# Designed miniproteins, single chains, continued (3): the designs that were tried, part 25

Each design is a single chain, and the fold is of that chain. pLDDT is the mean over its residues in the fold that is shown.

## One batch from the design tools (miniprotein)

Design m8842
Fold by ESMFold2-Fast:
Structure m8842 (fold): chain A 107 residues (1-107)
Amino acid sequence: KKDEYISKATEYLNKAKELQKAAERGLKIARELDPSLVPRAEKYLKEVKDLVEKTQKLVEMAKNGDIETAKKYTEQAKKNVEKARKVVDEFEGDIVRALSLRGEAAA
């Protein structure tokens, strides 16, 4: 069971890293599309990076602890991924709104 929890924690870490890449792409789009979105994009990227770092530490702690420790930190890793997903979804919504507003401007 401990190996199962460590495997799941590692999977959540990989998902968190994918969300960081999404946030990095969002920052690039913000810089190209609307400089006023850059501070918000930087804030979102920082929050996602912080969650990835915390999740990396949780995976290490899960590997070094007992089965109950591995379970606890795997559950925390899952919650970190859920938080990162929410941050990315909110930022993608901001980009979609910015694109819509620019689409209304004369070509």
Scores: mean pLDDT 79

Design m8843
Fold by ESMFold2-Fast:
Structure m8843 (fold): chain A 90 residues (1-90)
Amino acid sequence: SEAEKAAKIVETVANFTLEVIRLGAEAGNTDLVKAAIEMSNKIFQHPMDKEYALKLIDEFLKKAKEVSDPAVYEQIEKKAEEAKKKIEEV
């Protein structure tokens, strides 16, 4: 159903944000943690379709690149690619 697809997309984006919060906390990067929390607040501002979810992840990656060390950003980018693939498979 459409509701099951929307729920799977929401779960995927939420799990991605939690993983980034964890990475930011482990790195001691307060700006990265704040950016991830700000992204999480956007999850419920718009109907969560594939287009919006992919856009939200891409916008977050731009912000994460500005506030993260390259090694931490590489981990975030890998998690984002996993999330984007899962969203496309819905």
Scores: mean pLDDT 85

Design m8844
Fold by ESMFold2-Fast:
Structure m8844 (fold): chain A 68 residues (1-68)
Amino acid sequence: LPSAEDMAKNALDVAIETAKKSKSKESAVRIINDGRDHAVHAAIAAGNYDLAEEISKRADEEIEKIKK
């Protein structure tokens, strides 16, 4: 069975891949932010605050790449 941490990481990965297929930069940014919120909540629920910070940082980096 996947761990709660694995599910959190996968939620962000799915959001990033979905964002890459979106029709607009604005839509892509929204998809990543929504995915980040879900992934961060999952990491916090698992008690892994370091993972929550890593997820947020990765989401911010991917958003910056999209805005480029």
Scores: mean pLDDT 83

Design m8845
Fold by ESMFold2-Fast:
Structure m8845 (fold): chain A 69 residues (1-69)
Amino acid sequence: TAAVDAQSRASVQGALDLIEADLRNGVKLPSSERLPEVEEVIRRALENGASVDDEIEVSLELMRAASTS
């Protein structure tokens, strides 16, 4: 629903903010350090009924960050 989607979007944005902060600080290999935290965010969002589309977006951002290491 719209309310659940808004909450899920906020959680996804939090995960993206972590990735962006690391990139701004010049972290070149963030994936190994961040993966456990982001996986927890994804898992928690799914447990709370987050949409699959939001989770895919987060996963893609994580893969992009890992690729730029």
Scores: mean pLDDT 54

Design m8846
Fold by ESMFold2-Fast:
Structure m8846 (fold): chain A 66 residues (1-66)
Amino acid sequence: VVEAAEEAATLVKEGGDRNQAAIRVSKAALDAGVSMEDANRIGAAVFQGNYEEAIKLAKEAEEKVK
């Protein structure tokens, strides 16, 4: 999930689509067992361009999923 958030941030920084990056991160989080609420928060942070917050939220969500 953290890796997906970092990849999404890089993709947008390199001129990628922010919507696609947000969708990919949210899907990766859900596939990893993260709650829909936490996955949506991570995706929203990516969509808003707040990549530091997105990565932080991804780390917190990953810690909850063991």
Scores: mean pLDDT 75

Design m8847
Fold by ESMFold2-Fast:
Structure m8847 (fold): chain A 90 residues (1-90)
Amino acid sequence: SADEIAELRKQLGLALMNGDLARAEEIVRKLAEMGAMDEVAEFARELTRLLQNQEAAQQLEEALKAGDGERMVEIAVQLIRDYIEGHIYS
């Protein structure tokens, strides 16, 4: 439901703030399983902007055009990892 998707998106933000990669990955995969690919794509776009990663942004748009949900999840998980690593070690 929309309420479940909104709650998962909120929990995803909290997992990022806490540096909890495992939880963030779990939530992204759960959103994808629920068909919330627009929410996964928007979240990943936000991370590409924060990380200034133009290559990942291009790969994300290509995956979205192809309807490749698994590739979008892989990109989102990698961006989460890069974001958490940057916040822990910067």
Scores: mean pLDDT 84

Design m8848
Fold by ESMFold2-Fast:
Structure m8848 (fold): chain A 72 residues (1-72)
Amino acid sequence: MSEELQREVDVGVVEIALAAYLTAAKREGNEEAAKVAEETLREMQRLVEEGRYEEAIEVGRRGVEEVKKLME
């Protein structure tokens, strides 16, 4: 127990953050930010299904940063 569970938790935290940003982007009418959040969530889901948690976390973190820039 530890590294695997930590990676799963990290993925979940990033997914929650992206979902929150997606909701905010849609409410603001920021279609570009919403698209980035949606595409990032889909890619994370694919990587998780393949057991590639570390890559999912990296993709998710990059997506969060991109969405934040688009919403500034």
Scores: mean pLDDT 83

Design m8849
Fold by ESMFold2-Fast:
Structure m8849 (fold): chain A 78 residues (1-78)
Amino acid sequence: SMMSPREAARAFLTLYSQLFDIPLEELIAFAKDPRLNTRKLAERLRVSPQTVSRTIQEMIDAGLVSSKAEFFAALASL
């Protein structure tokens, strides 16, 4: 079955939680920032903004989210 935008956003945070040993609940709380953007997310995850933008574009290309705005809305809904 196809993954929902919310499930895709949660999977994204879970991956970075595991890679950098950051509590998932801490990343979910951070993701609720209404001013969250690619740069702030990249800084929190300790990756480049280009890496975050590429991953979001791959999620759009895979049909998991329709836009960057939907991705950030899905993160905020966790």
Scores: mean pLDDT 83

Design m8850
Fold by ESMFold2-Fast:
Structure m8850 (fold): chain A 100 residues (1-100)
Amino acid sequence: EALRLVLEAEQALSLAQMALTLGDAEAAIKAAERALELLERAREAVADDPELAALLQKAIEHVRKAIEALRKGDLEEARKHLDEAQRALNAAEAALRARQ
């Protein structure tokens, strides 16, 4: 179920990036907040795996910074943080899939 939460967070993060590209800051914030909720649940699910917990915590921190940047109207900073969150989340997905 950690993998399911990560995949749902990836979808929410993609929606946030799409909304930002379309200039819809409110939709981007809502999608990013949904990604944050899913990431926090995923991190709890892997709390005993320090590598996965660290990757998910990195994604969480970047999503939080993206939301802050969006609320301040700093779209460039928001894009940067959403991209960093996506990279951390992709690494977490790969690590989860390797643990078969």
Scores: mean pLDDT 88

Design m8851
Fold by ESMFold2-Fast:
Structure m8851 (fold): chain A 76 residues (1-76)
Amino acid sequence: MTEEQLEEVDKRLIEAASKDLGVDPEKLRKLFKKELPPEEAVEELSKLLKISKVVAASMIYGKEYALKVGEELRKK
């Protein structure tokens, strides 16, 4: 994925989530920009937006990664 494509995805997700959930867009951008392990980034976003970890994973890493997160949650 190109840098431009990542910026567009980030902008769309940040704007949509900020408007829909009344969440600070700067906090959302910080989560996407941090070089956190995927598990930690998903957990922070899930808590910030009060959404499932699967939905948070799909927002940051896409649908394929969200399915993988769903499998890990189902294992527990």
Scores: mean pLDDT 67

Design m8852
Fold by ESMFold2-Fast:
Structure m8852 (fold): chain A 81 residues (1-81)
Amino acid sequence: MIVQGEAPEGMTFDEAYEKAVEAAKRGGALGASASDNGFVGITAATPEQAEKAKKAMEELGFKATDAVSGPYPPAAPPGVG
């Protein structure tokens, strides 16, 4: 499942990515991603990880959405290349 967040105005891509990684670590989540348009995503294996990641994102200034069991592109598997 994925938790999405919107970065506050003035946050750089690097700041958004670092904070998304921190939120993922706090949630014990599988990974984090960031976009140049101020959106971040955290991939969680469980609802508990998703809630912890969402809370951490909100504490770091993101406007987080509820976790969605939706078709998000998977992270690239090992051995690509």
Scores: mean pLDDT 72

Design m8853
Fold by ESMFold2-Fast:
Structure m8853 (fold): chain A 98 residues (1-98)
Amino acid sequence: STRIKAMEIVGQKFQEANEIFNNSENMTDKQIEEELEAIYKKILDEVKSISDKNVANQILTIAINSYEVQAHYAEKQGKLHIAEYFKKVAEKLKKELE
């Protein structure tokens, strides 16, 4: 199923984002922003490849919720700059809902 494959790819990209978050102390803010932006673009490309709008919106909603959860955990750990980036990405993804 195209839906299952897209969800697996989105899940993998969120795992990569979590690894960047966990290693953030060894990275500059610019490096973190660039790596997370690359992951965001890959998620968006995968979602936009889905011809079924209802399926695409469902996967977008899962991605939005995941970024909002990541922002909350980043705030709890005092990583405010990363939290603001995750919030910004969630807001950008909300604009892609149709």
Scores: mean pLDDT 78

Design m8854
Fold by ESMFold2-Fast:
Structure m8854 (fold): chain A 87 residues (1-87)
Amino acid sequence: VDEMAGIIRDWIDGKISGEELAARLRELPLIKSYLNSGDGEVRGTVNDFLNKVAQAKNVEELREIIENFPIPEIRDPLLKALDLALS
Protein backbone atom coordinates (compact mmCIF):
# COMPACT_ATOMS: atom_id res chain seq x y z
CA VAL A 1 0.00 0.00 0.00
CA ASP A 2 2.78 2.48 0.91
CA GLU A 3 4.63 1.68 -2.35
CA MET A 4 1.37 2.06 -4.32
CA ALA A 5 0.68 5.39 -2.55
CA GLY A 6 4.19 6.67 -3.39
CA ILE A 7 3.74 5.83 -7.09
CA ILE A 8 0.28 7.49 -7.19
CA ARG A 9 1.66 10.57 -5.35
CA ASP A 10 4.45 10.94 -7.95
CA TRP A 11 1.73 10.92 -10.67
CA ILE A 12 -0.44 13.47 -8.74
CA ASP A 13 2.65 15.73 -8.36
CA GLY A 14 3.28 15.54 -12.16
CA LYS A 15 6.62 13.71 -11.70
CA ILE A 16 5.47 10.76 -13.85
CA SER A 17 3.04 10.35 -16.76
CA GLY A 18 -0.04 8.10 -16.76
CA GLU A 19 1.95 5.64 -18.91
CA GLU A 20 4.73 5.52 -16.27
CA LEU A 21 2.12 5.17 -13.48
CA ALA A 22 0.71 2.10 -15.32
CA ALA A 23 4.24 0.71 -15.94
CA ARG A 24 5.18 1.04 -12.23
CA LEU A 25 1.88 -0.55 -11.12
CA ARG A 26 2.61 -3.50 -13.50
CA GLU A 27 5.85 -4.20 -11.54
CA LEU A 28 4.14 -4.37 -8.12
CA PRO A 29 4.14 -8.02 -6.86
CA LEU A 30 0.37 -8.05 -6.28
CA ILE A 31 -0.50 -6.80 -9.80
CA LYS A 32 2.28 -8.85 -11.44
CA SER A 33 0.84 -12.05 -9.86
CA TYR A 34 -2.52 -11.40 -11.63
CA LEU A 35 -0.76 -10.58 -14.93
CA ASN A 36 0.97 -14.00 -14.62
CA SER A 37 -2.35 -15.77 -13.83
CA GLY A 38 -3.17 -18.98 -15.75
CA ASP A 39 -6.61 -17.42 -16.47
CA GLY A 40 -6.58 -15.44 -19.74
CA GLU A 41 -9.76 -13.59 -18.68
CA VAL A 42 -8.03 -12.34 -15.49
CA ARG A 43 -4.89 -11.32 -17.45
CA GLY A 44 -7.07 -9.48 -20.02
CA THR A 45 -9.04 -7.66 -17.30
CA VAL A 46 -5.85 -6.46 -15.54
CA ASN A 47 -4.19 -5.39 -18.84
CA ASP A 48 -7.34 -3.44 -19.84
CA PHE A 49 -7.34 -1.76 -16.40
CA LEU A 50 -3.66 -0.71 -16.75
CA ASN A 51 -4.33 0.66 -20.25
CA LYS A 52 -7.13 2.82 -18.77
CA VAL A 53 -4.80 3.99 -15.95
CA ALA A 54 -2.21 5.03 -18.59
CA GLN A 55 -4.85 7.35 -20.15
CA ALA A 56 -6.05 8.94 -16.84
CA LYS A 57 -5.74 12.75 -16.94
CA ASN A 58 -6.64 13.56 -13.32
CA VAL A 59 -7.40 12.09 -9.88
CA GLU A 60 -11.17 11.93 -10.60
CA GLU A 61 -10.62 9.74 -13.71
CA LEU A 62 -8.13 7.51 -11.85
CA ARG A 63 -10.59 7.04 -8.94
CA GLU A 64 -13.40 6.06 -11.36
CA ILE A 65 -11.11 3.56 -13.16
CA ILE A 66 -10.09 1.94 -9.84
CA GLU A 67 -13.69 1.93 -8.40
CA ASN A 68 -14.98 0.16 -11.55
CA PHE A 69 -12.23 -2.50 -11.48
CA PRO A 70 -13.87 -5.88 -10.73
CA ILE A 71 -11.02 -7.61 -8.77
CA PRO A 72 -11.34 -6.48 -5.09
CA GLU A 73 -7.87 -7.82 -4.18
CA ILE A 74 -6.34 -5.16 -6.50
CA ARG A 75 -9.12 -2.50 -6.32
CA ASP A 76 -9.32 -2.15 -2.52
CA PRO A 77 -5.53 -1.71 -1.88
CA LEU A 78 -5.37 0.82 -4.77
CA LEU A 79 -8.30 2.84 -3.34
CA LYS A 80 -6.53 2.92 0.07
CA ALA A 81 -3.28 3.94 -1.67
CA LEU A 82 -5.08 6.72 -3.60
CA ASP A 83 -6.61 8.07 -0.35
CA LEU A 84 -3.19 7.88 1.37
CA ALA A 85 -1.56 9.70 -1.61
CA LEU A 86 -4.18 12.49 -1.26
CA SER A 87 -3.76 12.85 2.55
Scores: mean pLDDT 85

Design m8855
Fold by ESMFold2-Fast:
Structure m8855 (fold): chain A 82 residues (1-82)
Amino acid sequence: SKVDELFEELKKELEKILPEVEITYEDVLKLLDWVKKNPNASVEEFKEFLEELLNKKISLSKASKMLKIIKKVLKELEKLEN
């Protein structure tokens, strides 16, 4: 499905930013859900969630890049549901 394609693309883009971390589909779902529920969250708040989820220290720069990609994918998913 288009949704599965977007999830796979997101997973691959996130893995490019964090090549040393394997990001599962469950992680992708949790990231999308968190960002959807926290649309006005700061990069710092997202970074804290991301580090807990992946059990990995992540720079603010990498967290910022990941947040932007996740928000882009959420907008595409929203278009498919509406």
Scores: mean pLDDT 84

Design m8856
Fold by ESMFold2-Fast:
Structure m8856 (fold): chain A 86 residues (1-86)
Amino acid sequence: SKEEAEAILRGLSERAYREVLAVSGDEALAQEAAEAVPRALLQSIGDGARIVRDGGSEEEALELLVGVPERVFEELLARARALAAA
């Protein structure tokens, strides 16, 4: 549903912001994370639709949809940890 999709996007944005800010203390990096993680999900939806359209598997599309946002979040957390350690 639209309500469920909106809740997921808000939750991802809020979580990414809070976690990155808590680790790094850097507002700019936290704001980047709040934008990047939901954007990664939206891009993955588009890329997944293209894979299915071009004869790829729905399994490949779902892996991209789940995997890409998580990888982007993990990269931002790694950057936050590196900044905190400097």
Scores: mean pLDDT 82

Design m8857
Fold by ESMFold2-Fast:
Structure m8857 (fold): chain A 61 residues (1-61)
Amino acid sequence: HMEEEAEKLKQVADLLKTAVDNGEAARAAHPEQFSPLDVEGLERLRKAAEDYEKKAKELEK
């Protein structure tokens, strides 16, 4: 059902948010270890988390 799908999307969004938070913390501690591609990767993960969260909210209506 759609409520169960929304719950799964929230779980994925939470996992992606955690990954982004960990990545940003690592980047803050060691910015020299992050290439432009790594930074772009973090931006893509952040956007994906936002997209999944938005989709979950739409399914809960």
Scores: mean pLDDT 80

Design m8858
Fold by ESMFold2-Fast:
Order: sequence, then structure tokens, then C-alpha cells
Structure m8858 (fold): chain A 60 residues (1-60)
Amino acid sequence: PLGPRARYIREAARARYPDDPAKQEAYIEAVERLLVRSVTEDRRQEVTDEEVDAAIAAAP
């Protein structure tokens, strides 16, 4: 479901947790959950690059 954004999110996860693959996966899942929430709140708004950046920043 992430498509081209999957690489971008994975790169962010690796930068945030370079030596912890388990935390990288948890981070990716957290980013995806935040993106789903944003789309739901906006009543089926398309996911934007700004929303992806915000989710990446907000994910633990």
C-alpha cells in the first residue's frame, strides 16, 4: 500500500534506528498508522508528501 513511499519511509527508519531492525519495522508500522489516521480525519483525502513527512517526524 505504500508504493513509492515505502522506500522513503524505510530510509527514514534506517536513519532513525540504524542498528535495530525490530525498531525499524515498528517505526514503519507507526508511520503507516499515522498516515491512515490523517486520511480518515480528512474524509478520504489523498496522502500527501507533507503528511508522510509529518508522520515520519511524529512516529516514535
Scores: mean pLDDT 70

Design m8859
Fold by ESMFold2-Fast:
Structure m8859 (fold): chain A 90 residues (1-90)
Amino acid sequence: AMAPVSAEQRAAAKKVIVDAIVEELKKAGLEEVAELFRKAAAGEADVSEDDFSEEEKQLIVEALEKLLPVMEKFRSEGLSAEEIRKLIKE
């Protein structure tokens, strides 16, 4: 982004993305995976592809497919928490 984004705005936006990831994983029946992602985002755990079966990896990809465009746009453009919430809700 060409304009500076505050650390507080970035933290708020990141929290919205993490909360959305956790929600989509829970909707897919991957509650334990959702918990691991939440802990990893808080710096409490490391998550690797090797921690998951091929079946679990496929389910994770499918569950997060809806959020990939939002995550990429946040990374490239620096979206606010409110903009991310709007994109997730559609």
Scores: mean pLDDT 72

Design m8860
Fold by ESMFold2-Fast:
Structure m8860 (fold): chain A 62 residues (1-62)
Amino acid sequence: DKLIEEVAELLSKYADITVEDIRAQVEKAKEKGVSDEEIEEMLRTLKEGIEKAVKEEEEALK
């Protein structure tokens, strides 16, 4: 899934988290009965949060 890969790439830069770690979290959420739509929304929210935090951090360093 492209969204999982994008989130994992961002986390890998800042928290040393792999695509496999993100996929494992998604699988655990599915096991707990979270819908695919809810998982996608959570991943989008996480990606937006990371991108915002990264942008703010970069601006603070310049």
Scores: mean pLDDT 73

Design m8861
Fold by ESMFold2-Fast:
Structure m8861 (fold): chain A 70 residues (1-70)
Amino acid sequence: ISQEEIDESLALMWYGVAVSTKDQPFIPNPSASPEIQALEEQLHQAARDGDDARARALSRELVAAIRKEQ
């Protein structure tokens, strides 16, 4: 299993959570950086809009941003 496969699995998990919670109000994570908070909000909005391609792309960006901060 490559790191890319692990990151894709994490991105799919974030995407799945966003889609399953799209009808709930977005709650910012106060412990996250402003960059990560903005990506989480954009992902939530893309899921609400039904923009699947954008939601998937934002999920990958979110995983990359989290990894960069660690």
Scores: mean pLDDT 80

Design m8862
Fold by ESMFold2-Fast:
Structure m8862 (fold): chain A 116 residues (1-116)
Amino acid sequence: MFGMAVGFALDLETGAWAMVVINENYEVIEEESVGADEKLKKHALEMAKTALELAKRLPLGESVEVHLSVSLMSKDGKPVILQVYRGIGSRAENEEELKEKLEEHKKKLEEYLKSL
């Protein structure tokens, strides 16, 4: 069985972001970041690990999406979002199917980044 997960972390104050891809053994196989400190990179990695761990609990071919945000409560009771974290994980019986899912997950994260 093959497994992969992508994790993403974005700091909305600075525009800094980090993305990591891990395999079934939780090893980093791809990494990209812009302006990210080690803490933001660690958040991306933890999101990938969380998504992969949850994907292991699902049937083969299913995907897990994990979304977290960090917000401050404004004086009027409205939240101001400071950071967003996403993780997407999948398992498959073959590597080719898993690569297709990974490309789909990367496209979803790219579209999310463009929407912000």
Scores: mean pLDDT 80

Design m8863
Fold by ESMFold2-Fast:
Structure m8863 (fold): chain A 61 residues (1-61)
Amino acid sequence: GPSAEVVRRGVEAAARLPTAEGRYAAGGMVGKDAGADEREVGRAASQGDAETAARIAVEGL
């Protein structure tokens, strides 16, 4: 999978979106057909917690 640094930068970009809806969307297909790890990544990103989201993504990917 991608390096932790690359994933962290991507999630940080998503977390910097101006709206909570935008941050949720940037978390991917969470809530449609994503597994538990992807749901947690989307949830953390929607809360603006980019570091937690990146950590979960790296461990899951």
Scores: mean pLDDT 50

Design m8864
Fold by ESMFold2-Fast:
Structure m8864 (fold): chain A 62 residues (1-62)
Amino acid sequence: SPMDKKIEAIQEQTNKQLSALKKEGEEAEKAGDKDHVLEVTKEMLRLMGDEQDQILAVRKAA
């Protein structure tokens, strides 16, 4: 359905962004930068929240 395609596109975009943040977090952890690891974790949580909001908006429009 058009709704399923929109949700899939949102999930694919989020997965790309999460993969980049995971790499950034791993580099920060190796550097011993605990503050940066926490900031990356916060950004990942925010991104996952944005994904849920976008999916809910698509479902509400359907």
Scores: mean pLDDT 87

Design m8865
Fold by ESMFold2-Fast:
Structure m8865 (fold): chain A 79 residues (1-79)
Amino acid sequence: MVKKAQEEVERARKRLEEVSEQARKDSLEQLEKSKELSPLDGTKQTMLALSDGTDRVIEERRRYLELEREARRLIEELE
């Protein structure tokens, strides 16, 4: 049981890293595209991309923290 919980935590950690890296790349790509727009339009598009990326990272981080806390609880109570 503990081993499965630890494996789930490790998978969630890797997923969080992948989502964070993708959000970073998406933000940089959007910033590059905004260079050809007016300052107002460029700012608007960059803000939208940052908002979407941030929401995805927050969701994956929350999942990771929940799984980590559950794994810690199982270790304390069962092993």
Scores: mean pLDDT 75

Design m8866
Fold by ESMFold2-Fast:
Parts: C-alpha cells; sequence; structure tokens
Structure m8866 (fold): chain A 57 residues (1-57)
C-alpha cells in the first residue's frame, strides 16, 4: 500500500500526541479510511510505515 507523504506527516504528528493505545488505533483507523482500505487488510502496514517515517525524523 502506498501512503502519500502528506498523510504520513499528518498521522505521525497525531501519533506523537496520542496519550494511550486506543488513540493510536483510532489514528490508524482514520488513515485506513483516507486510503480507502480496511484496517484488517492494511492496519499493520499503515502503522509500520508511519512508525518508520516518524523514526526517520
Amino acid sequence: IEIPEELLTKYSKEIEKAKNLPQIFDIILKAAEDLGVTVEEAGFEILQKITVYLAKK
């Protein structure tokens, strides 16, 4: 799955501001909806790509 850098930047910032695990999962759900995929199909890949992008900062 290809995630635009604009969305990676946006959701990376939201994850940095998340206070607990449920908030992180909510962010992943929003990202999946924006990409037109289900969290069941791409949730882990979305989380991994956002985490890798955030780690490069």
Scores: mean pLDDT 77

Design m8867
Fold by ESMFold2-Fast:
Structure m8867 (fold): chain A 87 residues (1-87)
Amino acid sequence: MLPSEAELLDAIADILLGVAYTVSKVEGKKISKEMAEKIANYALKLADLGDFESARRIAEGMKELLPYADEEAKKILEQAISEIESR
């Protein structure tokens, strides 16, 4: 059986969160704007599809990335978190 769009988006978002966290913690690199936008877009798409449980789980992961984000990435993550939590 082929995965649903929501299942694919959830899997991709989880992978990107894990990569972003590893890069920040292990390599000491800040989360880039591009990485933040990808994670935020997949989380928001999950919310748009009605998968609020997965979207909220990804939002919690994004909160853990905030201390490791650059200024632009932090703004993107905070905006996405707020939008998901307001639904």
Scores: mean pLDDT 77

Design m8868
Fold by ESMFold2-Fast:
Structure m8868 (fold): chain A 91 residues (1-91)
Amino acid sequence: MSAIEELLKKLKEVFEKIKKALPELTATFDEFLEAVSAALEKHGSLINNPEEMADLVVKETFKTLGLKNVPEELIEELKKALIEFANKVLE
């Protein structure tokens, strides 16, 4: 119902896909969510440029979690979720 609730649902779906693609991933969903939240706080000033914000948030999240070789499809899915969140906040 809220923009944040929809973002949380999409983040959970993407995280499960990443975990399935990277079975050696030891990070929990809570750690993933914390990393995304911290990155959004750091780059949230770019919310009016949602594509740039999404790119920086994804890069910072992966750096925080030490994620390498994430499939491009899942990177794009995560960026899309962040862009849709920004667009809903701006509406």
Scores: mean pLDDT 81

Design m8869
Fold by ESMFold2-Fast:
Structure m8869 (fold): chain A 113 residues (1-113)
Amino acid sequence: DDIINTLAEELVNGKYETAANLLYDLLRSLGVKTLTKNNFVNAATKPFSELKGVERAIHAIFEVLSGTIPENSNVPDVMYLLIQLIADAGEGVVQRFMVKLSEITKRVTELKK
């Protein structure tokens, strides 16, 4: 999938604003309607201290996908909150999103080797 490859490449190159736009487009294509493009752009471009609510969860996802977060117990909690936020889009959307996150993480890992 071209979007997965491009998203992984932009993450490895530290182009988080471009990666944010691609991740938003991916979630939109999966049926997530509760998140805005501004949530993703803010998560990618603003300092963590200036982020609120869902933008903090999205920021943590970018860090996890880029391999920059140490194994910290707070990251699973943030991921859980994001999953709960999109759960109203349906269980199938949550499952597809988790599969896509796994594919992106695998590709990022391959590109870093």
Scores: mean pLDDT 71

Design m8870
Fold by ESMFold2-Fast:
Structure m8870 (fold): chain A 90 residues (1-90)
Amino acid sequence: SEEEKKEGGKLAGEGILKALEGAENGDVDKAQEGSLEALDGIQLLIDAGAPEEVIKKIKEAANEAGEGIGNGDIEKAREGAERARKLGLE
């Protein structure tokens, strides 16, 4: 449903942001929780029948966020997370 797609996108984006905050603060538990929330959000989108194009874009945004974390580019990581969250609304 559209509500499930919205929830999945929100959970994915917020999960990525939570993982970023945990990583920056050395909070391993928070980083793990955020990562699991992001995965759960992506799975909800898949299960809700979100279009393949939307799933692909969200995965690309999540990968961009992960790359930003790896490179210390927090702005790039946040942009990726926000894009994933917005894509889940459609």
Scores: mean pLDDT 70

Design m8871
Fold by ESMFold2-Fast:
Structure m8871 (fold): chain A 115 residues (1-115)
Amino acid sequence: MEEELKKLYEELQKVIDNFDGTDEDIAEVVRLLGRILALNYKREGKEEEAEQIQKTADRIAELVRKGASVDEIIQLIDETLKNEELKKKVIEILRYAFHLAGRDDEVEKLEEYLK
């Protein structure tokens, strides 16, 4: 687990260092942060929540790569996560990834779901 977390943080740093704001870059940030969040939940003994976070983040990353809208991504989050805290954490990851890419319209739209 510690070695897995270290590798994920190293992968995240490489993505950020080479970040060009593409849909692929955004997708990779979401995937890696989602896996980091999932491993932290697993460390707390929350294995079901960890599995839900990882599966949802991986599916969000795939949708981002395909150029899906924020509305389509939120629909996926609502279908896969019933816990409000988990939804907000996953939405915050997505918001951060779009923020890194300068995608201000998507950031503002995601912030409405965090209120």
Scores: mean pLDDT 86

Design m8872
Fold by ESMFold2-Fast:
Structure m8872 (fold): chain A 94 residues (1-94)
Amino acid sequence: MSPLVKEIKELIDKMVKEKDPKKIMDLAREIAELMSKLSEEEQKEVIEYLIEKVKEMDDEKAFLILTGLITILSELGMDELAEMLAKEAEKMFK
């Protein structure tokens, strides 16, 4: 595993355990900014890890994390990743 992918996964774990919405959004921003430095293959690995983690949490928190990350990724010009996350979010919420 690359050092950057490992760092992002550790930030995802920290974000999943965080209860403060502001701190969750700060962590989501940091994750998104680091993801911009990854290859497409590494980005997919991080997205898969994130989806596995959010499936294990409460719907309200999962919704906050996913919508927050989608918004931040789009703001950073990472539209393909934002769209990928949006499609996965649609599959989770009915």
Scores: mean pLDDT 81

Design m8873
Fold by ESMFold2-Fast:
Structure m8873 (fold): chain A 92 residues (1-92)
Amino acid sequence: SLLEQLEEEKRKREEQRKRFKELLKEISKLSHEEVVEMIESIRADLAPDVLDLIEELLARKKSAVEIMLELLKRDPSISPESIELVEEVLKE
């Protein structure tokens, strides 16, 4: 039935959200030094305006998850639901 198919899809989405949330929690444990090293490794591939934002956030001692949230908010292709999930991890 259509109802059972919708319920199955909902369960798959909830499982994907749980995995993403766990990944975000692991990323939130990264030290400031580890975050800086990751940004430096991709520095040449970043657009100047994106790099300026990341450097400002790093100077303010923002976490990897906080930096990710600000970058996701600037991408109109990212769903509000994905942004809310990142904000939820930051509140924990």
Scores: mean pLDDT 75

Design m8874
Fold by ESMFold2-Fast:
Structure m8874 (fold): chain A 85 residues (1-85)
Amino acid sequence: SALLDALLAAVRELIAAYRAGDEAALKAAALEIVRLLMTVPDEERDALMEEVAARLSDEERRALAEAIASLRDDPELVEELLSLL
């Protein structure tokens, strides 16, 4: 779906920004992920994120977890993003 493709792209942008050490890009990608997830009902978010996770490699999933942890300077965004994964 277009939404799944957009979420996967946003997650990969988050990973790329984390690897580059680009804090502004990291926050922008995190906000885009939250924005996309907020367009779907709460009951559909878990299934959608399971589909995203299934399309990531083990290395990408580890990088995603590290990227989320690096957003500590905005704990509200980190908490919201983690609650959806």
Scores: mean pLDDT 78

Design m8875
Fold by ESMFold2-Fast:
Structure m8875 (fold): chain A 81 residues (1-81)
Amino acid sequence: SSSRIRARIRFVVDLIRAGRSPADIAAAMARDVGVNPGPGFMGVIRAYYAGGINQDTLARSIATVLGADVSTVRRIIRRDL
């Protein structure tokens, strides 16, 4: 459902806002969301923390991993990050 997808996006975005490590975020996603994002996604989070990528690139990566609409992820990132 759309509510479930939004909750999953917010969960991931909240962990990123809190500055959790890429490995901790991946572990939390596997445990609490049922998604194994893989090393590519962890690399994207690391690059975002280093200032190497912008919020738009981060949004596309989150959308791909969660199977969500990119515009929905962008809206949540703009509000919460």
Scores: mean pLDDT 89

Design m8876
Fold by ESMFold2-Fast:
Structure m8876 (fold): chain A 62 residues (1-62)
Amino acid sequence: AKPPPGREAYLLKEARILKEKSDEDFQALDDETVARIIELNRQGKLKEATELFDKALAEAKA
């Protein structure tokens, strides 16, 4: 199912704030990727969140 209206905007806002307050690695990621990591963490999928972070960081540094 598609996320409810406003959920994507909320996660993107959280991603922007987190990037501004976080280390260089998070700042290298796009806002949508950080928003996805936040969503996975909220779902308790910590391993999936870490794997997404590592993959996105590798792609950003390529």
Scores: mean pLDDT 69

